# Designed miniproteins, single chains, continued (2): the designs that were tried, part 88

Each design is a single chain, and the fold is of that chain. pLDDT is the mean over its residues in the fold that is shown.

## One batch from the design tools (miniprotein)

Design m7061
Fold by ESMFold2-Fast:
Structure m7061 (fold): chain A 110 residues (1-110)
Amino acid sequence: SEVEKLLEEMEKILKEALKEMETASKEEALKIFEETLEKVGDIFQEMADLAIEKGADPKKIGEILKKAHEEIIELYEKMLTASKEEMLELMREAAEIALEAAKKIAEIAK
């Protein structure tokens, strides 16, 4: 499905971002994280739109996205004062949250 393709694209973006952050400076890693959040947000919007077109409840989709956004923003706030190693761990946690939310949207879109 198109939603499953977007999930695979998100997985690839998150994996590539984490790899780039490993070799980046602390300042560059923060920028990569911010740019990755923007790309992931765009994919979430496309996934939400496709799920709603298939008859998914917009409120249920909105609740999934809101929870993921709130959890990821908490991790971003921690990144601002984190060490480079802590930033990589926070990125892994953010990726897990994003992928869990995306999988929930993909399941609803079936």
Scores: mean pLDDT 88

Design m7062
Fold by ESMFold2-Fast:
Structure m7062 (fold): chain A 76 residues (1-76)
Amino acid sequence: VEEAFRQEADDAVKAAEGTIEDAKRYLEKGDLQKASNLLVAARILAAMAEIGGKTQEAENLKKRIDELGKEIDRKR
């Protein structure tokens, strides 16, 4: 059970990283709505990683998400 939760947490970290990169691409294209939606998904994935014990990775993901959120807000 613990091993399964740990694997899910690792998968959540990877998914969050990929989602953040996708959000950056849409932000560069000027698609603020798509970028914003992807950041919401990334926040959920980061929270799942934190629950699964990946606290340091989740904190790093949250910082990246917050920085991108500020960039989106500046372009609104």
Scores: mean pLDDT 81

Design m7063
Fold by ESMFold2-Fast:
Structure m7063 (fold): chain A 80 residues (1-80)
Amino acid sequence: SMMEEMQEDARRFLERLDAQYAEARPVAEARDPGVGVEILEMTREALLKVAEAILNNDLKLEEVRRMEEELRRRVEELLA
């Protein structure tokens, strides 16, 4: 079903995310250890939370929107 396909996609995404994060983190640390690393960590945390909600069949559109707004504000604060 569509939900089972989404859950399988979320599992594959998480494995890929971990590999990409492991590669990106040293680059972010070398280029911008303050802002760059913090943005990377915040982005990873938001993506993990969404993937976890999909896996648990507990994804709420309102909560995704709230997470997007929070991430945007935090990034804007760091870039100011």
Scores: mean pLDDT 73

Design m7064
Fold by ESMFold2-Fast:
Structure m7064 (fold): chain A 64 residues (1-64)
Amino acid sequence: SLLEEARELLEKSKATRDVQLAIEAYNLAIQAVLESLKAKDYVTAREANLLGAEAFKLALELLK
């Protein structure tokens, strides 16, 4: 799933300190939020939103 792929990319970004992986995780997390909202899966949408926020924070940290 998009959410699982985003989670894997985020964990890889944390391990490698690769900002591109954090940006990719954020992009997939946003996509997962949008698809979950369309499906009325609000539990998955909230989880994806939190994952996206974590990926965004990591990307900003790595860009400094």
Scores: mean pLDDT 89

Design m7065
Fold by ESMFold2-Fast:
Structure m7065 (fold): chain A 119 residues (1-119)
Amino acid sequence: EERILALLEQIRAATDDDEKLALLRELGELLEEAESLSDETLREVVRMLMDTIFNSKNLDIKVLASGLLLGLLNRLSPEQRRLAIEVMLEMLEKYVPKSESEQRMLEGLKEFLRRLEEE
């Protein structure tokens, strides 16, 4: 868990898109190796990935972060998946869309997450 938290800090500090992509790939590997995550570490991972998806101007970074988040959700227990979805919904509710297209994307994501929570 300490290695994951340290990597989250490195991703947040990265100013170069190529470096950020490399660090996100490393995060993906660490998440696959982790047998379990604490609820606190899970919340931090979900928040960082969501922040990355919303604030990055690089489509490759957005796609990779989205893929990591979906992959994580598929590996979680039902209880931790619900926790992750709750964090995602809270972040979506607090996010101010920058365009009408972004607003439509956010509404689509909220609907998708509600459907995953029901499964």
Scores: mean pLDDT 79

Design m7066
Fold by ESMFold2-Fast:
Structure m7066 (fold): chain A 99 residues (1-99)
Amino acid sequence: EKLSAKVKIASSPFAPDSVIANLTPQEKEELKSYLVSEYVIAKETEKEAIENDDIFKEVAAALSKIVVKEAIEKVAKVDPVLAESIEKEIAKADKELEK
């Protein structure tokens, strides 16, 4: 299924508080999955870029990680329980990537 427009907006560090506050339980789960996925992709991309000495790809991946972290921080101001759930899944994904 295509990501909801509200979820796409809520994944931005510039998301309006009202959009985050009005997410349904399903949209909150979609946002969590999306942000975790984006973080994992960015982390793997940065690792590959460093191995291949691709400075532009490395910078782009690092910026993607920053954007995800800023979006989670924005969510934490409106819905701290959701933000904590997202951070917990990111920590879990980080452990899986080390295997």
Scores: mean pLDDT 80

Design m7067
Fold by ESMFold2-Fast:
Structure m7067 (fold): chain A 63 residues (1-63)
Amino acid sequence: MKAEIVELSLEKRGDTYVGTIKIRLPDGSEEEIVVEAKTAEEANEKLLEKAKELLEKGAVLKK
C-alpha cells in the first residue's frame, strides 16, 4: 500500500507563512509535515519539495 497526500494548506502566522502537508499512511493513520518561511512563495516552494520527496518514496496524490 502507498502513503497518500490528502491535503496541502498554507497559513500566514504573524510575519511568517506556515505550510502543512497532511499524509495518510498505509496503516490508515495520518501525519502532518510542517514547513515555515518568511514569504508565501518560499513556503509554497518548501511544500512542493516535501511533496515531491513523498511522491518519490511512493506516495500518491488524493484525487
Scores: mean pLDDT 76

Design m7068
Fold by ESMFold2-Fast:
Structure m7068 (fold): chain A 98 residues (1-98)
Amino acid sequence: SPLEEFEAFLKEMEKKLREAIKNHDIEAVEKEISKLLEKVKEYSSKIPKEVLREKMIAFFEKMKEVAEKEGNEEAVELFEEAIKFLKSEVFDDVFFNN
């Protein structure tokens, strides 16, 4: 199932992001966020937009909480910007309009 594959990918990405956040490796956090957004675009033809958006917002909200607990303010800001992007018309236009 494309949804099960996407959820498995999110679990692997969570592990990498948690390590990057703990190490205050902002470049690694940015890189993993970019990879996640590329994967969302890949799955945009296979999974409904509303399902992808909801799962990604929930994922970034969880990662933001992890960053807050680690005192990583820079990572918190990156996840807030990612959430803002997912809620924007730009996300709809870029990822779901071909």
Scores: mean pLDDT 84

Design m7069
Fold by ESMFold2-Fast:
Structure m7069 (fold): chain A 70 residues (1-70)
Amino acid sequence: SLLEKAREAIREGRLEEAARYVAEHAVKQGLSPVDAAHLAAQLGKEEGLSVDELFRLATLTMRYHEKLLS
């Protein structure tokens, strides 16, 4: 699944790839950019990301979500 790919990317420190997977999942499910960012932050917290990394992942997820709807 896209969320499993996101978790794998998070574990490997590939936050931009993780953000793309979360954003793609969110768009397919009809989630807002804010909901996508919250989902990304939840996944990152579960995988042990720092607060700084969580903010970066959430921000990247919102940016990719916007690009997918353009």
Scores: mean pLDDT 88

Design m7070
Fold by ESMFold2-Fast:
Structure m7070 (fold): chain A 90 residues (1-90)
Amino acid sequence: SMSEETAKEIAKATREAIAAIEKHEKDEQLKQRAIDILTEGGKRALGYAFAGDLEKAREIAAEALREAASVVKDERTKEFLLKLAEEIEK
């Protein structure tokens, strides 16, 4: 279903974002804040996806990725998160 496909895309983007932050962000406090943003945003986005509100699900997931990008210091991680946000909104 489109809901299941959207949920898989959001879950994948969230996992990849968290993995990049854990690997490349050296500031422990910023790392934890960014991961918390993605975890909470991902959960809310998945809730909307399973409820069938796919547009809202993608919006929430993309916004969480952009918010996490604003927190991290590593420029390549920031660019990667912003790219994921752009891809999830399509």
Scores: mean pLDDT 89

Design m7071
Fold by ESMFold2-Fast:
Structure m7071 (fold): chain A 96 residues (1-96)
Amino acid sequence: SAEELIAKAEELIEEAKKKLEEGKVKEAIDLVIEALNLADQALRQATTEEQKQKAVEVIKKALELAKEALKKAETKDEILKAIGAILRGIGLLLDV
């Protein structure tokens, strides 16, 4: 359900924050990408305005974390993945 996807995405966002605080940039980016994938699925399954708003809030939080990860990124792989996550998040917000 959209609600279950949103809840899982929120858990991944909190884990990603912790990974960034620990300097685990790649792990944080991977979690952000997974959260964006779940939020995208939640938007497609959403049947209520509240569910859509919650999915949008997850996307906004994921974007914020992806921007922070980009600032801390040291490898080409980390930089490209962080940029990819930012672009995906922006794209999802434009489609709402």
Scores: mean pLDDT 88

Design m7072
Fold by ESMFold2-Fast:
Structure m7072 (fold): chain A 76 residues (1-76)
Amino acid sequence: GAITEDEIELAMILIGVGVARIAVRNHPNDKAVLEESLKLLEKYRERAKKIKDEEIRKEAVERIEEAIAEIEKRLA
């Protein structure tokens, strides 16, 4: 079958999570990088909540929330 809109959205979200994780790994003590990465993930979280497929939405939200929690621990 054709690639679904939800599958495309999940792929875009996973790319965003990957970018944020790489930035944090390379700059773990840079508050500006941590805050920018958090802002990026919060934007993707709002997008993930709009995914119609329940299983895809759950996966997207869980991946984002894990990344957000890691960054918030570094900002505390």
Scores: mean pLDDT 87

Design m7073
Fold by ESMFold2-Fast:
Structure m7073 (fold): chain A 94 residues (1-94)
Amino acid sequence: SSAMDAAVAQFTAVMTQIDNIINQLQDYSTTADASTQAQIDQVIADYARQATGLARQGNDAAANNDVAGLQATNRQAQQMLNDLQSTQSSFQNS
């Protein structure tokens, strides 16, 4: 359906943005001191676990044609993206 297609497109876009920021944090970690690297690596690990959970939830909703479930997952993913962007800014502007 058009509603499912829109929800899938939004899911793909937000998950791609999350992956891109995790990759950027990982790249930044390689240039930081050992203490900062450890902090960034822990943040990456925590967000990667959450992103994996959201990916499973979103894929399951899409497979079951559950538009409402996918829209709810997209809302959670957007909130995670916003939090991750704030966390990235705190490391890069310190």
Scores: mean pLDDT 88

Design m7074
Fold by ESMFold2-Fast:
Structure m7074 (fold): chain A 78 residues (1-78)
Amino acid sequence: MEVQKKLEEERKESEKLVKKLGVTDPDVAEMVRQLKKEGVSEDQIAATVKEIEAIKASLSNRLQIELEQARVVSRVMS
């Protein structure tokens, strides 16, 4: 079943990308997996992670960080 193996390989690639980017935040890791599943390139995902890390560095309010993170993900997926 090549289709099922393809989906498993894509999931493994998502996990490799999470580790390669040094993502330790579970929410950011899940976002990376979702973006990879949606066909976003590794370069775009890496740029998105950097943008979210910059947002976290500039904001201390948890709700604002979550809202800005969602905006970045939505923009990349669109």
Scores: mean pLDDT 73

Design m7075
Fold by ESMFold2-Fast:
Structure m7075 (fold): chain A 100 residues (1-100)
Amino acid sequence: SEVDKNNVLARFRRLLYLYKENPELAEEVMEKILKETKNPKVQEFLEKVKELAEEYRRNGGTEEAFKEAMKKIKEMIESLSDEELQELLDAWRKVEEELA
């Protein structure tokens, strides 16, 4: 659903900001989300997001680099099924509860 896609997109936007401000915490969050996922497509998606976050950092964490990374993340989210989106959201919520 579009609501679930927007919810996932908003979380990855915050994670990209976290990679700039506190990369160690961002890596911890991403590793915990990966451990909570079992679907290979969801895991592949998360690994690609990690690569995009590193590219964003290498390109100086600029507004332009941020917009490019978010565009690619949005395109990848559009390719996920509702079941894959739900697994991703469930994993993220569990990690958010652990870190609160």
Scores: mean pLDDT 83

Design m7076
Fold by ESMFold2-Fast:
Structure m7076 (fold): chain A 75 residues (1-75)
Amino acid sequence: AAPVAVSVAADADLGASAEQVRAAIDVAIEAEAYRREHGDPAAAEARIAEALRELGLEGKLTLAFEGEVLPAAIA
């Protein structure tokens, strides 16, 4: 899968470790690469949402790829 650029916007009271945020970004990058290769945005969005729930970041983190906001990264 091709790497993607990502920017991050977070709630002011995120309360998460740098490692948790990094893990969420890594999952989002992998999911976006999968979407670009296979054309399945719903599956990519579901993977990101699941990872954010598992990390406790649902609703606290927004991810953007190459100028696009990824809705699944917002709770």
Scores: mean pLDDT 62

Design m7077
Fold by ESMFold2-Fast:
Structure m7077 (fold): chain A 89 residues (1-89)
Amino acid sequence: SPEELARDIVRIYEKFGEEYLKGYIAYLKDQGVLTPELVGPVLEAFRRLAPDKAPIFEEALKTTPDSKAYRNFVYEWLTKGNPTPEALA
């Protein structure tokens, strides 16, 4: 649902920051999970959950290209469940 997707995006941002957020958005677009028709509902849910962070999400949504911007660190999050930024250092 848009609410569950928005919660996951907020969680990724809060745990890992903007770079992971951009990678996660690119992944969701590539997988067909974040379709153009879901962008509005997800953004609305995100604004409700984290209104102070909504501009960061809006910028990531506009500037993140499809799967070509996807980074392997997001894949590790999905397969291992919650990798840390230190795992990439």
Scores: mean pLDDT 67

Design m7078
Fold by ESMFold2-Fast:
Structure m7078 (fold): chain A 90 residues (1-90)
Amino acid sequence: SSDDIISHWDQMSQAINNNDISSYFNHMNQIIDIVTQIDSTQGDQMRQVQQDMQQTINDMISNNSPQGQIFGVIVRYSHQMQDIVLQAIR
């Protein structure tokens, strides 16, 4: 339901503020699963964004990027994910 998506989104925001990347991705996966059941096209788009995000973060870690820059990337991808979620539930 839309309430479940909002709940998981709030938990993602809490996880990132606590520097808990594992919880952040776990809640993101739950949102993607819910969105895929509502709108498979939007769900597929979210999976592509998630893959791009994971690759970008892995590259940044491999290149010893500052934690603040990694955080900035997470925030930008989170905004992109939020836009897709809002399209799916409207």
Scores: mean pLDDT 84

Design m7079
Fold by ESMFold2-Fast:
Structure m7079 (fold): chain A 94 residues (1-94)
Amino acid sequence: MLSEEAKKLIEEAVKEVAEEHNLEIKHIVSQEDPDPPEKPGVLRYLVLAVMKDGSLILGEVEVDEEKKEIRIRIAVLDSKTGKVETKEIVRKIP
């Protein structure tokens, strides 16, 4: 289960990416990856953010509790242009 601090960092990272692309978030959903590769000490989650204009932000999240680090691979799917942009974001858990 994600800690409240990890959930907040993930949500803040997604909001930051949305703001960079001038997108307004309608919904954010996160779930544990149903088919993750086995990595000791690392939890894997999938994040979907749905934008008000129909654009999507997709995230693959790895939470390393031993390193106190969250790594998020984000893809932004712009509904107006049909383009996909990718980013990797790393955040430290306090």
Scores: mean pLDDT 76

Design m7080
Fold by ESMFold2-Fast:
Structure m7080 (fold): chain A 70 residues (1-70)
Amino acid sequence: MSEEERRRVLEATRRAIEEGNDVAAAMGIRELQEAGVLTPEEARELLRLAREKGMRLAAREAEQVLDSLE
């Protein structure tokens, strides 16, 4: 994944969380994790945002990313 593509996916994922689109947010987190480009700090921020919005699927994906980055 390119730096530009990474930034685009991360931005789209944040927007999905803001819009309450749990499925789109979860898919974005998974795409970033599968590409190996998501930092622990970014994963923690996405988890916090998903929890604040009550987004169960996105929160689960972010938790799995953090578990894999231990």
Scores: mean pLDDT 83

Design m7081
Fold by ESMFold2-Fast:
Structure m7081 (fold): chain A 80 residues (1-80)
Amino acid sequence: ATIDSARLENGKLVVTGKGPPNSSYVVTALRDGKSVGGAGARADAQGNFTAEIPVDSAGTYTLQVYHKGKKVAEKTVTLA
């Protein structure tokens, strides 16, 4: 899986990415090594997924994507 974008939208951290079609993922957001939120996501038939994490504060986050308990992608993003 890949993380393609992360943005603060409508009071949520919206993360988009790609993986194998119809696969399920968990996306977690960490701030200073501490988990601050997470959301489930499912890839569509084209392999695109979106996760909406209930965090709304600007700052630097480490985003981690998990599939069946295994970390498959990680990206650090700064949101403002």
Scores: mean pLDDT 84

Design m7082
Fold by ESMFold2-Fast:
Structure m7082 (fold): chain A 70 residues (1-70)
Amino acid sequence: SHAANAAASGEVLRLLREGDVEGALEAARGAKQSGGLTPEDGEAIISALEAGDVEGAIRAAERALRRAQG
């Protein structure tokens, strides 16, 4: 649902902005598994974080949040 996607992407973005990269990765993995993030958005965030690309992960989470809130 849009509300679940907004909550999941918002939580990932909050953790990233707080510098909690490990927490953001766990939140993104959990949300992808539960359907709180789309497979595409979840994979984009997870892949960026696994590569150490925190800025890319923030941008992916912001795109996911924007789509969910539209």
Scores: mean pLDDT 83

Design m7083
Fold by ESMFold2-Fast:
Structure m7083 (fold): chain A 64 residues (1-64)
Amino acid sequence: DLVERVRKAAEIIALDLGATPEQAKEAGDLAEKVFRESLEKGEDPNTAAVKAARAAIEFAEKKL
């Protein structure tokens, strides 16, 4: 549930920054990986979500 919300938020951010639908899906997948890894390290969900969002923004900026 929370993982899916993070992924969808990342997709929306990427699209808003001008990414294609394909690039937005890649950004969402990256955000999910970053979020899961942060949780595995014992970081709180809010910190994990911020790291995931930052990864999605950086990904979109590289493609643009």
Scores: mean pLDDT 81

Design m7084
Fold by ESMFold2-Fast:
Structure m7084 (fold): chain A 80 residues (1-80)
Amino acid sequence: SPAEEYIEEELELILKAIEKGDLETVRALLERIKQFAEANPEYAPLIIEKLEKLLKENELPEEVRKLIEELIEHLRKIAS
């Protein structure tokens, strides 16, 4: 699916930005995912699953972890 490929590519860009310590880019990319989910709420459950997996499988800075957790909470409201 083009949407699933887009979500995976955005998550890869987030991981690269985290590796570079580029918190501004992390915030911008998370905002893009949020806007995509608001426009396409049918993909909110998939995005939540991918973000939860990212939190589980990666050692992340506390600020990044909090941003992702806040996004997951927002997306849970959209998925309802």
Scores: mean pLDDT 87

Design m7085
Fold by ESMFold2-Fast:
Structure m7085 (fold): chain A 60 residues (1-60)
Amino acid sequence: MAEEQARAEAKAIRDKVLETLKKNLSDEEIQRLEPSLKKMEEVAVEVLLRGGLDTPLDVS
């Protein structure tokens, strides 16, 4: 339950960041950022599991 919720929240954060990036960057630039976005999502899951869903995330 907690891990599933953290993954869903992390994905929502990543998707929000990606939508903002898509408005300002080309698809090629976004593709170059994909590894960083994947790492951000993984870190967000870890942070959410440790601090709960109200933990402020730098990549939000």
Scores: mean pLDDT 72

Design m7086
Fold by ESMFold2-Fast:
Structure m7086 (fold): chain A 97 residues (1-97)
Amino acid sequence: PKFVKNLEDVTVKEGEEATFTAVVSGDPKPEIVFSKKKPGEGPEFLGEGKVEELPDGNYKSTLTITPTKEDDGALVYAGARNEEGQIVSEPAKLTVL
């Protein structure tokens, strides 16, 4: 699999929804998962998000979370895996105002 569209940095106010979107290509269909990491902590699994197959044969996954002030400065990653291998996105920074 490979990223067609990587995660973008997200800025929200506390209590507002933060949305992260990745678009991945791969055959067979890859699994797409999200994780969050703060400095000094292990990665926290956030789940698969909402996965949609696009008309062009790519796969879009959208993760929506409601962060707190404690999540300010966290890095969010997307991972994609199928029988041919796995990839991890560049991190997206979450900013909570």
Scores: mean pLDDT 79

Design m7087
Fold by ESMFold2-Fast:
Structure m7087 (fold): chain A 60 residues (1-60)
Amino acid sequence: SMQEELEAAREEAQKEMFEISKLKDVEERRKRLEALRDRWAEFMRRVDPDRLEESEAFLS
């Protein structure tokens, strides 16, 4: 279901944010965080565009 896809995507995003937080290189962390936000925005635009702004705040 769409809810299961959203929950799975959120779990993966949280795992990736945790891995990014372990990086000591500030530039690498920035690039990976930007890539994560871009992928999240594209995913949300596809499944629930009306809530895109709210969901992006979650990753901020």
Scores: mean pLDDT 74

Design m7088
Fold by ESMFold2-Fast:
Structure m7088 (fold): chain A 62 residues (1-62)
Amino acid sequence: SLEETARQLVDALLSGDEKRAAELASKHSKGEIVEALKKLGYPGMVASGIADAGQDLAKQYG
């Protein structure tokens, strides 16, 4: 699910697994990731920051 992907993205970012974070973020739009993170209880600004970090890594890793 999108929410499970968002949970795994947070875990990958916190553990420094940049390649895994890039892979997970590349599967969805920023908007989809933000909405999933908000459903998981993250504030909008934090959700946007997490989604941006993932998307930037997705661009870096291809």
Scores: mean pLDDT 87

Design m7089
Fold by ESMFold2-Fast:
Structure m7089 (fold): chain A 100 residues (1-100)
Amino acid sequence: MEITEGQKELAIDLIKALLNNDLSLQTISDGARVILAALGVTGKNKAELQAKARELGASDEILNLEVNDENAKEILEQALKYLQEEGGAPNAAGLLSRLV
């Protein structure tokens, strides 16, 4: 399943809106789930979302990233950068699936 340019543009706008708020880990987690849904990635739990990101072509390196309170915002910003890069949308979905 390929992520469209329109889905990518919507996800970029949603991440930018999220980054304008005071971010708790819970707020980032909830936002990441909504952004993944905009990219067509839906699931009941983190494992299902990560499996779908892998099917889209997210790298194993991205899917194995450690997420904690100190790096969650930086990972969200990295997902934004990937969405702005040609061919980066699968890795952005992978990073977002780690934030859920």
Scores: mean pLDDT 82

Design m7090
Fold by ESMFold2-Fast:
Structure m7090 (fold): chain A 67 residues (1-67)
Amino acid sequence: AEELRNKGILAAEQGKLDEAAEYFKKAVEESGYKDPQTLRELAFIYEKLGKTDEAEKYRKLAQEVEK
C-alpha cells in the first residue's frame, strides 16, 4: 500500500494525473479504505481531473476514517 502511494505521489509530481489516480486507488483498496491520508490524496487527484463527485466521495471516506 505505501509503495503504491509513493508511486502515486511521484506520478502526480510528474503531471501524470491519470496514472497517479490509478496508484492511489490501488493503495486505498489495499488498505481496505482505512488510510485517510491516501484517501485525501486520491480525492485531490480526482478534483484535478475534474471528477468532482469521485473527489467528494473519497474526501468523505477519509473524514469518516479519521474522525
Scores: mean pLDDT 81

Design m7091
Fold by ESMFold2-Fast:
Structure m7091 (fold): chain A 78 residues (1-78)
Amino acid sequence: MAEKEEKARRYVEWHQQQLENTRVNNLTADLEPYYLENFKEQLEQLEEDAKAYYELAKERGAGSPEQRRALAAELLAA
C-alpha cells in the first residue's frame, strides 16, 4: 500500500534528520507532559509513521535490526 510506504519513508527520513541535526526535542524517545501538550499532533503523526514502518518490516520479513536497516535504506532510495 503506497500510503503505508510513504508513512514508513517519513519515519525513516525523520530519524535521519535527527542524526543530521544535533537533536530536535527527542519527541519519540522521551515523552514528557511538556511535549504532549505542545506537540501532540506531531507526536501522533510520528507514532503512526513509526507503526507503519514496523508493520511494513514485519510484512517483508525484516525480523532483525540489520534487516530493518536494509528496509530503511530501500525506502529512502525509492
Scores: mean pLDDT 66

Design m7092
Fold by ESMFold2-Fast:
Structure m7092 (fold): chain A 98 residues (1-98)
Amino acid sequence: GTVTATPTTVTQGAETTITATTSGDVPSPAQIVLADAAGRVLAGSDAVAAGGTATITFTAEVPAGTYTAVAADPAAVAATGNALDGVAATGNPVTVVA
């Protein structure tokens, strides 16, 4: 499966909403999360059904950098705080600009 997240660029310091849509073979429910290069979850949605849309609120405290939207098993993310332990689908990058 895949995750498509928009917008692909967000401004640091402002709360914004990223909308992510899942397609293809993704578990239901899945949690859509924004993860850094180490897989650490920085923001996440509530659980969504396969083929559904999720919203992620980006906070002012998220540092500038490039993050990846991923669909993950909610139980694995809750247990570890790391998206790499439950990744079901990987999406496009989202860039936080200062």
Scores: mean pLDDT 70

Design m7093
Fold by ESMFold2-Fast:
Structure m7093 (fold): chain A 71 residues (1-71)
Amino acid sequence: MSGNDVIERAGARAVAEGGGTATLDTETRHLTVTMTGSGEAAKRAEAAGKAAVDETEKRGGGTAQYTVIET
């Protein structure tokens, strides 16, 4: 529970930058973001996702994953 909001915020940020959709699996803490049309936005989203995973672990939320797909 603690930390899932951080991962979800990273997904929302990625969607805002590149357009697309985000899905969070709260049991596995795996955030998948599908973006359209921009490799640069996808790279920024990946960096933001890594930071969110690191923050989640620091808050005792456990291990999390972040995946960005450009279509």
Scores: mean pLDDT 62

Design m7094
Fold by ESMFold2-Fast:
Structure m7094 (fold): chain A 99 residues (1-99)
Amino acid sequence: HMEEELKKNRIEAEVLLPAVVRAAELIDQGKWDEAEAYIDRAVELAKQGKIDPELVYDPERLRAISEEALNRALKHVIRKTESPTAATAVALQAVGDWL
C-alpha cells in the first residue's frame, strides 16, 4: 500500500508542479481563465497517472513569478486535486523553490 501511494503521489506532484508554474505565469499576464484550464488539465492527467510532455518544471521560471500569482495557482490546485498528499507535496516544493 505505502509503496503504491508514494509512487502515485510522486507522479501527481511531477505533473502538478510544472502546471502551477505555467498557471502562475499566465496569472501574472492577466490570463486567469487559461491559468485555471492548465491546472484543471494537469489534475485530470495526474488522476490518470499520465504525464503531459509539454509540462516541464523549471525553478528559474518559478522565481520570476509574483507571490500573488503563485498563491493563486496553488489554491486552485488544492481545490481541484483529490489527493491531499499530492497537493501538500506540490505546495511545499513550489514555495521552497520560490523562496
Scores: mean pLDDT 71

Design m7095
Fold by ESMFold2-Fast:
Structure m7095 (fold): chain A 62 residues (1-62)
Amino acid sequence: GAAAGEAGARAAAEQGPRGGAAAGLMSTKNSGNPEAGRQGAEAGLAGDAEATGRYAALATKG
């Protein structure tokens, strides 16, 4: 569900770029907005936890 995906993305973002990228990829796989999930994965690789969380939320709520 959207809430579970959002919580997972936030926790993964706190783990750093590796966790953030994984959360973004999961959002792409299970989301209604794959583009937001892809951008979340890119932000996670860059170490931008805030952007990763935002894009993951858009992907899961989209």
Scores: mean pLDDT 58

